# Ledger of designs, part 9: designed miniproteins, single chains, continued (2)

Each design is a single chain, and the fold is of that chain. pLDDT is the mean over its residues in the fold that is shown.

## One batch from the design tools (miniprotein)

Design m4282
Fold by ESMFold2-Fast:
Structure m4282 (fold): chain A 100 residues (1-100)
Amino acid sequence: SAYEEMIKIVEEGEKKIEKAVKDNASIEELFKIYEEMADKILKIMDESNIDEEVQKEIIEKLQKAKLEMLEAYEKNDREKAYKIILETYKELKKIFEKAK
């Protein structure tokens, strides 16, 4: 299902972000990992019959995370950027698990 595919994308994103943090990656690299995950999720939504209410919830979570990460980027707050990404992954996974 589309939800199972989106769960896999989030889980791969979690693995990438955990590794990037351990490898002391830049805030730019953390942002890139997030954007790649977000782009993949949006593509699945466009190609799949996802419920309108679930689509809205996903988009709202992704938009909020992007705004908060832009703030963290401007402040060069790498730890805050990491926490935002990790919490967003957890929230998205809960949305997908509930909707499937």
Scores: mean pLDDT 84

Design m4283
Fold by ESMFold2-Fast:
Structure m4283 (fold): chain A 90 residues (1-90)
Amino acid sequence: SVVELEYTGPDGDVYKVRLDGDTLTLEKERGNIKTTTVAVLDEEKNSILVETTEEVDGKTYKHTSELPLSSPGAELIREIFEAAKEAEKE
C-alpha cells in the first residue's frame, strides 16, 4: 500500500510525503525551486540510501548520500516505515 501525507518542517516549508514499500519520497517546492528526496531502506547493509534532486531555472542537480541506521535521520525514516507497515495490517 502507498501512504501519502503532508509534513511541515521547522523552516515552514511544506513537504509532500509518499511511502511505497521500502521507498520514502519527499517533495518540496519553494518559489522556482523544486526539491525531491528519495530514501530507500536497506536493513541488510544497516543503511539508508538518499538521493536528492533539485530543479531550479530549468536545471537539475542530483546529490546522493548514505545514512547509517544509527543516525537520528535514519531513525525517523525507520519509524515512518514501521507506522506505514502497521497501517497495511488494518
Scores: mean pLDDT 72

Design m4284
Fold by ESMFold2-Fast:
Order: C-alpha cells, then structure tokens, then sequence
Structure m4284 (fold): chain A 77 residues (1-77)
C-alpha cells in the first residue's frame, strides 16, 4: 500500500537526517538493511518527488520531521 511506503520513506528520511546531524555511523549490517529498504522504496520516492501533489509531499515531510524530533529527544535524554 502506498501509505505504508510513504511512512517508511518518512522514517528513512528522518533517520538519515538524524545520522547526519549527530555524525553517527551505522554498523555494516544496518547499512545493508537500509540500502535494501531504500532500493525497495525508490519507485514510491520518485512518485512523491515528481508526480505527487505539494500537499502529499508536505504530509510526508511533516511526518519525517515529527519522527526526527522523537529520535532527537530520545538521543539527548
């Protein structure tokens, strides 16, 4: 379902931003899992980037931002 893949994209975007912001490194096994997930999600990401409405893109970005804030709160506590 597209909504499930959009949630996974939001989670992936949030995780990516979190790792960059805090200069964190993933284990090789974690990198491989994320690579496989990213490849699976590529068609849905392409649709969001090129074919989706601005409103749909904003909903995904808003969800990603909320997930990022939750990750930051957990990491900083």
Amino acid sequence: MREEKEEQIAELLALGAFLVKYNLELKPEEIEELRELAEELEPTFEELATKASDEERQKVLERARKILEELEKEYEK
Scores: mean pLDDT 77

Design m4285
Fold by ESMFold2-Fast:
Formats: sequence, C-alpha cells, structure tokens
Structure m4285 (fold): chain A 110 residues (1-110)
Amino acid sequence: AVVTVRSEEEILGDADVLVSATGSATQDEATGQYVATGTGTARALREGVALTVEIWKEDKASGEKSLLAKSAPVLLRAGETGTVTATATLTDDGDATIIVRAVARPVALP
C-alpha cells in the first residue's frame, strides 16, 4: 500500500492567527500498521484562539475522507504560541493520503 502525507491549515472566522501543520506516517514494526502523527502550531496575534489538529484519511480509489483522530483544543491568548499533537493508527492496507489539518478558531477566553 502507498501512504502519503499532506498538511493543511484552516483559520475559521476572522481569527487573527498564524498557523502551521506538519505530519508523518511511519509503519509500526510489531504490527505492520501505519501510525500517523500530526502536529499543529499557532501564534494568536490579537485575540483568543483555540487550536486543534485533526488527522484525516482520504482513500485514493474512492476519494472518501474519514476522521481518524482529533486533538484536545489548546486555548491561546493574544500573543501566545501553542502546539498540539494527534496520533492515529491506520487499520486497513489500501492506498491512502493522510491529511494533517491544523484548525484555529476565534474564542472568547474567560
């Protein structure tokens, strides 16, 4: 099977934030399954931001997308930088693209 990894960033609403995403997929030596790891980093510029990272699988034959894992949110105040990580194990042997998606949302912080 061919497993490829791509990263993408999404800023929801009018969040004033810098976001980056990185990802990897490595085959586990004991099980032969692929383990995908995604990392999102964000810097909130002028408002509160919630950062999550999502790991999606896109089947290359069908184009079907499924969510494999999602991090807990990290809450960033204006001027703060944060990083979140998620990990997912692929349970099938089909050709797939792993999509690591860092998502930033504006939030009102208490």
Scores: mean pLDDT 81

Design m4286
Fold by ESMFold2-Fast:
Structure m4286 (fold): chain A 73 residues (1-73)
Amino acid sequence: SKAEELRKRAVEGAKAAAEGHKAGDATAYTGGALRLIGEGLDLGLLVGGEEGGEAANEALKEGGAEFLGEMKF
């Protein structure tokens, strides 16, 4: 579904942000972060209402978890 595609793209943005951060590339990091936020927002708007807000929040949480998983401490 389009919602699944948007969620996947949001997670891909998080991975791109993590890779940019590891490389010290502020442009790549910012681009990935903006993609995560933009795709998450699009998911929220697609679903709409309170459920849309929940879907956007879950996509952002999943992206955040993916980002942290890519980062080695």
Scores: mean pLDDT 76

Design m4287
Fold by ESMFold2-Fast:
Structure m4287 (fold): chain A 90 residues (1-90)
Amino acid sequence: SKAEFDEEVLQKFLDALEGLKKYFEEKLADPDTDLEALEELAERAFKQAEGVIEKLKGEVSEETYKKLKEALEKLKKEVRGLIEERKKER
């Protein structure tokens, strides 16, 4: 059903964002990490995720589309905040 498809799409996207957040948290815990390179990698990953959401526009419900956008915006804010905080500590 469309509802089952929407739920599967949302769950897979949320799982991917959680994995991405964990990846950046692990990289930020490493004192040898190049923070400028990590920031560039994060922005590229966000742009790719935005592209995935836009391709899903019309394939998923409006509610699911909004949830996908909200989840990505939350991740962007959290990751950008963590990188900026780490830059201040170095």
Scores: mean pLDDT 87

Design m4288
Fold by ESMFold2-Fast:
Structure m4288 (fold): chain A 63 residues (1-63)
Amino acid sequence: SLKFSAALSETLVRNARQEFPDLPYSDEDLLLTTAIVASELGLEPTPATAEALFQALKQHLSA
């Protein structure tokens, strides 16, 4: 489920594209993957957790 604000969505997508320029995911798939990872870790998708969400996404994509 997509529960992110527009600003959080833009930040997560931008940071993911910068870290992984050859990433074969659409922006929608990146946000869905982030939502799944956030749910698994019990993280709420807020600006206060944006860094933790991005680190969790990076770890997931690097596995």
Scores: mean pLDDT 74

Design m4289
Fold by ESMFold2-Fast:
Parts: structure tokens; sequence; C-alpha cells
Structure m4289 (fold): chain A 96 residues (1-96)
């Protein structure tokens, strides 16, 4: 389904953005960001599976699409929170 595919794509982009930020972060923050990114990658694989199941079964499409979209939005939200926390920690480190 188009909706599930687009939601998963946005989640993929959020995870890739976290990987890019980790490369620019301090060693301590890089480790934390990498651990969070690994966790979100596992959830992203689940979202991809739900999207594929929705494409394979028209009778269950709406249910699997909703599941994939919900999980994908959750991934985006967690990525945003993790990035904000990393930025705050870097700001405090610069002031120390």
Amino acid sequence: SEEAREAVKRAEEAVEEMRRLAKEASPEMQELLNQTTDFLQELLERARELARRGEADPALRDRYTAGAEGLARGIENVAEIAKENAKKAEEEKKKA
C-alpha cells in the first residue's frame, strides 16, 4: 500500500539522519546515538514487515497499513527526542 510505504520511507529517513548526526557527535554521545539507532532499526524492520503483509493480503491491508504507519510514526518521534537530548548534552559539554 502507498500509505504504509510512505510512512516506512519517512521512518527510514529519520533513522539515517540519526546515523549522520552520530558521526558528528562526541564519542560519548555517538555511542548513545548508535545504540538508539540500532533499537530503532529493529522497529523499522517490523514496520517494513507489516507494510509487506498489507500488500500481500488485500483483506487485511487496512489493519497492517495502520500498524506500519503507527510504528513508523513512533520511530520518527523517538528519533526526534534522541536528537534533542543529544544536542542538549553537547551544549552543556561546550559550557563546561
Scores: mean pLDDT 79

Design m4290
Fold by ESMFold2-Fast:
Structure m4290 (fold): chain A 68 residues (1-68)
Amino acid sequence: SPEQKAGDAAYEAAKPYAGDIGAENTRQSAALGAHYGGPEGAKAAAMANSWPFDAGREAGTKAYEGAK
């Protein structure tokens, strides 16, 4: 599904910056964002719910592409 693709892409992008637990939080947020707002929702949710900022930036871009 677009939600799963957005979440999985966000996880892989966030993992180098946030580690496994942080990346899992980003995955869940991106999937939920995709469900309510499509690609833009996936990007916004990944960026808002990821730390550090680099994790959110990379995850947001990949979540957007995954939700298309």
Scores: mean pLDDT 83

Design m4291
Fold by ESMFold2-Fast:
Structure m4291 (fold): chain A 86 residues (1-86)
Amino acid sequence: SAVAENEARGAYLEALAAWIEEQLRENPEELEEAVAASFGVGLEEARELARRAAERARRLGARLREAAAAGRPLSDEELEALAREL
């Protein structure tokens, strides 16, 4: 079911956002170093990338779950367009 898929993906993204935000609070140095190494950027840029990723995941997850609750699930095309907007 597209509704169930949107709900599951939305829940996953909200959980991911919460986890990133928790790491930024509790283990910021470890997360910053991991992101910096993965993307080839400095620590300050890595922290901003992590914060942006959490914000995008939270907004995208919320919209997916809202769409599922309304019985109007987002298509892959709509999801990609929304992700590019954030």
Scores: mean pLDDT 84

Design m4292
Fold by ESMFold2-Fast:
Structure m4292 (fold): chain A 87 residues (1-87)
Amino acid sequence: NVLEEAEKAFKEAGLELSEEEKELIKKYLEAKKNKDEREAVFYHAKLRVLFRKEYGVGSDDEAREKGIEAFAEKFGLSEEEIEEIRK
């Protein structure tokens, strides 16, 4: 169960996924599995904006980095995308 794995990864990083984040993650992964590039990009962008709001500039740096690492590892973010989230 990919959602349970994502929730576990975030909890291990000292973070919790919101219900909105869980639903967006589920939709993103379903779009990737169905090879729907347009929907995958859309939900990925929504997750990235939501994640940056919770864990971006002005949040606790250690929690932010752990969250970014957990998200990147689980959802295959590029180094360039990770650097954009850190900004």
Scores: mean pLDDT 64

Design m4293
Fold by ESMFold2-Fast:
Structure m4293 (fold): chain A 82 residues (1-82)
Amino acid sequence: SVTERMKELVEKAEEAFKQGNFEEAARYIAQLVTLAREAVARGQQLTPEQLEQLKRAEEILAKMAEADPNAPEIFKKALAAE
């Protein structure tokens, strides 16, 4: 399901972030954001569980930005590759 894929992507992003791999963490979050955007574009309303995964991803991005001022640009490039 979309929800299960979003959970998997958040878990992988969190692990990559813990390892200091911000490019890999950004790629997983970009995939999650794209998955959510595609669901909305198809007229699907995001569930509370899916919104929780997006919130967790946003928290990881915020922590990355605190650790590395280049993190927003890393995420922008990852999102553009989707």
Scores: mean pLDDT 86

Design m4294
Fold by ESMFold2-Fast:
Structure m4294 (fold): chain A 69 residues (1-69)
Amino acid sequence: SDEEVEEFLKSLGLEEYFEKFKEKGLDVEKMLTLTPEDLYNLLGIKDPAHRVTLYVGIQDEKKRREEEL
C-alpha cells in the first residue's frame, strides 16, 4: 500500500520522495526491484547520499522479507 512505502521512506528520512513514488505507481514490491540507476533516472534522486541511503535500505528490506518466519 502507499502507506507502507511512506512509512519506509520516513524511517530513512526520505519522505520527500514519497510523492514521486506515488507518481510512478511504485508499491513496495516494485520498490524492492529498483536499481541504483532507477533511483537517479526514474525517481530523480540527484543527492548521492539519499541514493545510497535508499538503496541500502531497500537491500536490507529485501533481506528481511526473504527470511521465512
Scores: mean pLDDT 82

Design m4295
Fold by ESMFold2-Fast:
Structure m4295 (fold): chain A 80 residues (1-80)
Amino acid sequence: TENEKQQKLEEFKQQLETFLNNLKQAGLSEEDLEYVKKKIEELYKKVEELLNTEKDEKKLAKKIGELVDKFLVEILEKIS
């Protein structure tokens, strides 16, 4: 349902905020934190668009997984 999708989006946002806070606690530089924050905002907008456009739960999960995987690769490559 629309309410379930909104709940998943809010949970995802909280997970991304927790991820950013964990990197900050781990001592990531201010410049790297700003990069991660920008990538989080881009990822969140893409996931929000998918939740609004993709009605098939299995396809939605796969597409979100692909976006998250790409995000993690980009972050790991940058914060070397």
Scores: mean pLDDT 83

Design m4296
Fold by ESMFold2-Fast:
Structure m4296 (fold): chain A 84 residues (1-84)
Amino acid sequence: SAAEEAREKEEFEKLKKWLKEKYKITDEQIEKALKNAESGKPTKETIEILYYIALYAEEELGAVSPKEEQEKNKEKLLKELEKE
């Protein structure tokens, strides 16, 4: 619905602002990482940006996903890239 789309857009803008302010990640880097993630073959840069997005969900949205678990997921994805 239009209300859900508006909320998702607002949350995405908050995410982009948080990433820029805390980690100096640009909108262009975020957009590139998300497009690359959709390809099913993420780069190391994409995995790092996805890790910071997960940290935003934990820190700002209160998602129950500890930093240690997010770091392990990042390492797992990087290992999978080395096997391809």
Scores: mean pLDDT 71

Design m4297
Fold by ESMFold2-Fast:
Structure m4297 (fold): chain A 67 residues (1-67)
Amino acid sequence: SPVAELVADTTERIRALDTAYERGELSEEELRERLIDVLRETARRLRSLGRDDLADQYLGLADAIEA
């Protein structure tokens, strides 16, 4: 499923960012900015796949991090 693949890829991207932060490769600000970007990109792609429900969920997560 394109949706399942996108969700799996997004989860791996988030884990990679967390790992990079723990290794000192990213600042807290860089981690926040990159997480927001990943979540917003995923939301746009989910919407293009007809999953507005999941897109709204991912946008909500991005908004919570930005606040």
Scores: mean pLDDT 90

Design m4298
Fold by ESMFold2-Fast:
Structure m4298 (fold): chain A 55 residues (1-55)
Amino acid sequence: EKEKELEIRRKAMEAGQDATLKALEENPSDRQTAYDKGVEAAEKAEKEEREKLKK
């Protein structure tokens, strides 16, 4: 199950990075908003991956 945890974390990080880059593209000087959007995307991706493990 360590492999599954690592994969969930990796997907969450990738989603977070993508969201952060997108937010920075829209507002390059608003780093806080970019960070917040990254966190939201990462949490969503993690939740989706964990739900897949439940059925």
Scores: mean pLDDT 78

Design m4299
Fold by ESMFold2-Fast:
Structure m4299 (fold): chain A 83 residues (1-83)
Amino acid sequence: MKAVEELRKRAEEAVAQAQALIAQGKYQEAIDLALQAGKQLEEEALKILSETSDDEEKKKLNEAAVESGRRLAEVIEQAQAAA
């Protein structure tokens, strides 16, 4: 499903951008970016869930959302530990 793949891609891009900010010593900017990305991805995931009638697709979306949220949380923790 394209929407799930796009969601995962956006999460990966957000993590990469936040990691680049951490490498530059911009810890607060990295945290702010990761938090904003997490909120946007949650809103998109909820929208897709409301439009999806297939239980298998719902399961894959939920798994992708949980994994994306976990990765963003890890980046926030890294930025906080480095600050």
Scores: mean pLDDT 81

Design m4300
Fold by ESMFold2-Fast:
Structure m4300 (fold): chain A 58 residues (1-58)
Amino acid sequence: TPVQRMDNFMTTMQDVVDDMRQRGDQNPDMRDQLQDRVDTMQTLMTQVQQQRDQLQRQ
């Protein structure tokens, strides 16, 4: 279902966020840039989660 594909995508995005946080810890010069990307991705994930929940209730 579309919802199941979105769930798989959300899991993949969470793994990417975790990787970015680890890379930021290892590379202080890039930490602020990576944190900004993490924030952007989390905002998008929240929007996707809201749409997913709406679709599942249809």
Scores: mean pLDDT 78

Design m4301
Fold by ESMFold2-Fast:
Structure m4301 (fold): chain A 96 residues (1-96)
Amino acid sequence: MERERAIELLESKGFSRELAEFLVDFVLLLKGSSPIFSDLPDDASLEERAERLAKEIREAKSLEELLDKLFPWLSEEEKKLAVGEEILKLIEEALK
């Protein structure tokens, strides 16, 4: 239910269903471990975390900049592996 609500919220903000599903699932994967959420309270909703990730994607000037913000402790190759090829393509399309 919460996942579906977060997806619908992102779709209402202009994200495709495929990208909205990715963003919500990625937020669940990153929960509490990514510096992009450091200014949010520990009890921040899935919707708030998904909106934060969406904002970082919109403000990123390149895929490399975004991945550095999400996984600053990983190497460039490990960052790409963590996200996966299909999701990397969705992010690249969202940045252009």
Scores: mean pLDDT 71

Design m4302
Fold by ESMFold2-Fast:
Structure m4302 (fold): chain A 79 residues (1-79)
Amino acid sequence: SPLEKLREALEKFVEAMKRYLDLQKEGKLTPEQKKALKEASKYLVEAFRAYRAGDEERTLEAVDKMLEAIEKFEKIIES
C-alpha cells in the first residue's frame, strides 16, 4: 500500500539522516551528500502532501524519487 511504502521510505530516510549527522560532526560531509539528502527531503514533503490529498499515484511517484535520492547518498558514502 502507499502508506506501507511511505513508512518504509521514512525509515530509510531516518537511517540516512543519522549517517548524515555523524558525517557532519566528523567534518566529512561533502556537497554531493548534502545535495542528495536535500533532494530526499524534498520528495519526503511531496510524498506526505500527496498522501494527505489521497493521491496514491503521486505518493508512490514521490516515494520512488525519495528512495532514488537516498540511494545516491548511500553510493557517495561507499565511494
Scores: mean pLDDT 84

Design m4303
Fold by ESMFold2-Fast:
Structure m4303 (fold): chain A 75 residues (1-75)
Amino acid sequence: HMEEERLKVARENIDLTIDSIVERLKRLKEQGVPRDELEREADRAISAIRAAGEKYGLPKEYVDELIEKIRSVLE
């Protein structure tokens, strides 16, 4: 099933991208980047995740989990 295979590949790629974004945000936070700048970076990533979720038909629960992973860095 092409759709199932596409979703699997998209999920794997998205997970790797999210891990990279989370690590980048943690690094910026450690470097003393202002919270408002970190929030802007996080919002940009969240918007991209929502768009990818819509494009690939990802479950809302999965998309919400990815968003929470990014938001958790800001605390």
Scores: mean pLDDT 79

Design m4304
Fold by ESMFold2-Fast:
Structure m4304 (fold): chain A 83 residues (1-83)
Amino acid sequence: VSDEELGKAQQELHSTEVGKKLAEIVQELMEIADAETKKKLREKYDETMTEAAKLYVEGKKEEALKLLKETIEEFEKLLEELK
């Protein structure tokens, strides 16, 4: 898989309702989290988006969206703990 294909897949995932919701919750967490938590969030987000983009390029779009939904659930729990 090329970097260009992964980049395009990430853009398409970001344009989905699930991808937009993930980006929104990450933004909310980044506004309230401390430096240590922000670092962990960035690492988890980058890993999740890279993995989902790979699945998307392989034609496994439903699996990619499922991975994003699972990450949203993890981040929602963290957001609730911080508020």
Scores: mean pLDDT 82

Design m4305
Fold by ESMFold2-Fast:
Structure m4305 (fold): chain A 101 residues (1-101)
Amino acid sequence: GSPASAAAARAAAEGLGRIPGVEARAEGNTLTVRFPDTPEGAEAAREAAEAIGEVPGVEARAEGPTLTVTLADDAVGAAGGADAGAYLGGAALVAGRAALG
């Protein structure tokens, strides 16, 4: 994979992993985000996959509360990964708050 896409995935994983109830990890160009194991967490993962999957160079899939994001091996994938990470941070905060409230 591209070093830039891998760096974008790692940066997103680090930021998302700081949110309570959210686990994130990066492996090469693939970002895996686990939202809280609640209906709200599963819905957040599904909505994120739908929104992010429309970004050029980004493929996203949701299975329950788990979101998998794969970035293209180029600058488009790296840019898409940064945008996806920013969106996911907001979505994860909303889902985490719903699970705790």
Scores: mean pLDDT 72

Design m4306
Fold by ESMFold2-Fast:
Structure m4306 (fold): chain A 56 residues (1-56)
Amino acid sequence: MMTPEQLGAEIANMVPGAEVRVEGDTVIVRLKDGSKAQEVKDLAAENGFKVEVILE
């Protein structure tokens, strides 16, 4: 299982330019491109995190 910091780094690598914030067990991700939203949700869920995706 990834740490919250490792998960944030993986999301940033997957979606360059994404703003990632970790609050407890929840990862908040601001994306400009919604095409990666599902991949981000799947990655977080596989590692036991909740995820909230915000599109600009």
Scores: mean pLDDT 76

Design m4307
Fold by ESMFold2-Fast:
Structure m4307 (fold): chain A 93 residues (1-93)
Amino acid sequence: AMEQFERYLETLVKWLKEKGASEELIEEVVERMKELVEKAIEAGKPITDEFLSDLMIYALSWAAVKMLPEDDPLLKSYEEIREVSEQRINDYL
């Protein structure tokens, strides 16, 4: 489970760099994902594929919100995706 999570993080970081995400944004996203995984472990929750999928959706939508121009028509949709995925993660924890 942890090895799978780390592989997903490696892929995510590489993708975010390719999309022009700042080093600071990448660091914030990675640390938040690690924090949520640690919370799941501490709560005795299994690290499932569903949980990892929700984490990836959360991370990608968070990055999109930070990277898109304020007037982008997709910004509101990504904000809603981020909020929904964050709620799903919190409900699981």
Scores: mean pLDDT 82

Design m4308
Fold by ESMFold2-Fast:
Structure m4308 (fold): chain A 94 residues (1-94)
Amino acid sequence: MEEIEKHREEAIRYLQEALDLAKKHPVLSEAAKYFEKAIEALENGDIETAHEYVAKARGAILAGAPKLSPEDAKRLRELVDQAIEHVKKALELA
């Protein structure tokens, strides 16, 4: 229980940071929508739906990465990878 909550809260934090970065880039508008849906799903306790939306966001980021600065592309990948890890851990414990 405590561990699930911790991973859910960390996932939301990383996704919020990823969303804020994605909003700065028009090419990532689709990824931003998926981040918003993933955050909403996590807030509602729907970890499985959140996992699906984070995976979709990752795909959209990979498609948009060539249009980003190397710094922003790297930071966004790091944030999404951390979010995925925490969502997976929460899902495994549920």
Scores: mean pLDDT 83

Design m4309
Fold by ESMFold2-Fast:
Structure m4309 (fold): chain A 64 residues (1-64)
Amino acid sequence: MKEEAERLISLTRETLEKGLISQDEAERLLKHAEELIKQGLENGEISEAEYKELMERIREVREA
């Protein structure tokens, strides 16, 4: 789950930077990553520290 979320965030950033997707499309992908991260936290697959780190990465993509 963590690896899937990290991959999705990275792909979203790369495709957005290249102009291959719109901001709206990027936001949908980032929301999907957020759900994966939340589920991982609930299942104990992601720690609270990892949750904060991944959420910061999502914020960075949104601010770009």
Scores: mean pLDDT 81

Design m4310
Fold by ESMFold2-Fast:
Structure m4310 (fold): chain A 61 residues (1-61)
Amino acid sequence: SKADLLDAAAVGAATGALSPEEAKRLLIEAGASEEQARTIADAPTSPEGSAAGREAGKRVG
């Protein structure tokens, strides 16, 4: 469940569905480190959100 929350927060940040601050807080609550949460939340939101999230996932995991 925490993994699902983390994934949803990361996708929301990448697609712009969540504000960067809300995404960062949710990622930390889900168990991400402050560094990981900041990196994901500060990533540029774009139509490539799905592709950028995919690349970010490979870099982090």
Scores: mean pLDDT 67

Design m4311
Fold by ESMFold2-Fast:
Structure m4311 (fold): chain A 107 residues (1-107)
Amino acid sequence: SVAAEITQRLEERLTPLREELERQGVPEEEIEEELRFEAMKLLIEESMKILGLKEEEIEKILKELTKEKIEKIEEELKKKMEELKKEKKRLSVMELIKLIVEIAKKV
């Protein structure tokens, strides 16, 4: 399952990061924010890989992913998901992955 693979990658990345930030005495609110940005960045990266984007294109997009751009991607994704929920439309995992990459390329 693509969803299970992404979940595994998130756990592998976010668990050590949380432990490191807690050890450094970072406040919980800041830890939650850092984990959210890292999770979104990883989700975008894995989505691009699943869609078969070239390594060079992936690296270029990831390098340009600032905190501000990630926040814009999250806002656009939430807005689109809410619109789909109101229309009672169901997205497959692959359709969600395509949507994430489309939004990331536009921002």
Scores: mean pLDDT 83

Design m4312
Fold by ESMFold2-Fast:
Structure m4312 (fold): chain A 65 residues (1-65)
Amino acid sequence: GPPLSPEQQEAVDVALRAYRLALERGSSPEHARRVGLEALEGQADQLDLTPEERRRARERLEEEL
């Protein structure tokens, strides 16, 4: 598909950092994954991503988890 926008990539990068930090702090993989997804949704809200942009960012994050 087309590449992510800078805003979509920022949301994914923030979510991946939250996920990795949760793992480093001893969270289970399942809990860390939820932390990453929650961080993605929060960033998507702040960046005012469209539903399609949010879906694509979430798909990219899920690929990396």
Scores: mean pLDDT 88

Design m4313
Fold by ESMFold2-Fast:
Structure m4313 (fold): chain A 68 residues (1-68)
Amino acid sequence: MPLSGSQLVELALISLGVPESEARAVGQRIAADPRRAGLLLGEVMKKHGISVDDFTTALDKVAAEHPV
C-alpha cells in the first residue's frame, strides 16, 4: 500500500535514530499543517544532527520500500 508523505517522513526519521515519539509528532503535524511541520522537521533534524543529505537518503530508501 502506498504511504502518505507524513508516514514516509516519520519512518525516515525513525530509521535515522529519532525517537518514535518525536518522529510521530512531525508526521502528525505534516498531516495537519504542512507549512508549520517544515519548521518542526528542521528543528528535529538539527537536534539529532541529521543533514539534509542523510534525511533525503533515508526518505528515498523508505519510499523505495513503499512505492506510491
Scores: mean pLDDT 78

Design m4314
Fold by ESMFold2-Fast:
Structure m4314 (fold): chain A 78 residues (1-78)
Amino acid sequence: MVKEELKKELVKTMKAVQEGDLEKAKEYGEKLAEISKKAPEEVREGVVKALREQAVVFEEQGDKESAEVLREIAEKVE
C-alpha cells in the first residue's frame, strides 16, 4: 500500500538525517518524493508537515545543513 511505503521511506529519510548522512537522506528523500506523487494530497501534506517540523528542530539545534536538506525534500514532496 502506497501509504505504508511512504511512511517507511519517511522513517529512512529521518534516520539518515539524524545520523548525519545527508547524501543518503537526499537519496531516500528523492524516493520519498516519487512515492508521494502516487499518494492522496492529504497524505502528501502530512509528509511535508513532518519534514518541515523536523527541519525547525534541527535549525534550533544549530544544524542548518540538516534543516536545509529536510526543507528541500519537503519542496520535492509538494
Scores: mean pLDDT 81

Design m4315
Fold by ESMFold2-Fast:
Structure m4315 (fold): chain A 64 residues (1-64)
Amino acid sequence: SELEKLIEELRKAVEEARQALRDAMKTQNLTPEQIEAALAAFDEAVRRHLENTLKLLEEIQKQQ
């Protein structure tokens, strides 16, 4: 259950980070379309990395 809680916490942290990134990019004179394209790339990179990281975390938790 600690892994399940960690997954939920990571999902929420990623969503908060995504919103913070969007807000930060608004200060950079980027168009809304450019911001959405950058966020889409962020989402894809995070998705791939998270899948690999969650497998690693599960393996680490098995050692406890």
Scores: mean pLDDT 79

Design m4316
Fold by ESMFold2-Fast:
Structure m4316 (fold): chain A 60 residues (1-60)
Amino acid sequence: SLVEARRRLNLEIQRLLKYRGLEDKPLTPEEWKQIYREVAERARAEGRDDVAELAEKLSK
């Protein structure tokens, strides 16, 4: 479902931000697009196509 995909996307974003030490930093729209692209690539690699598709949409 879209609700489930959004929850998973949020968790993956938080994990990536923590991994990069960006949790406490405001990000520009361009930096957010890059985060979404990276989350999409990782989600695809893990077989999480629902999350990948949503992240790809948000990277535009």
Scores: mean pLDDT 80

Design m4317
Fold by ESMFold2-Fast:
Structure m4317 (fold): chain A 92 residues (1-92)
Amino acid sequence: MKAKLKLTVTSDPSAELRVRTKRPDDPALNEAVGRILRILAEAAQRKGLYFSGEIEVDSAEAAEKVADELRKRLPEMQEGDTFEIEAEAPEP
């Protein structure tokens, strides 16, 4: 199963970020999504920018790989940048 993220960096405060999961009642997936959202929120606050796009999470392990990649890329983000990150992990 996988986690996929497609984001655009924008100065528009009305920018919308959508989260999708096949298992919205899974606490491990919800925690992993929360970590990604926290990373994005911190970067947005530091840069005065916003994100639009989609996050799809079907695996907590794959989501952690996406989170680690985001931590590396977000410090250098600029308005107009796009991030496409996809990770896979074996099913539990």
Scores: mean pLDDT 80

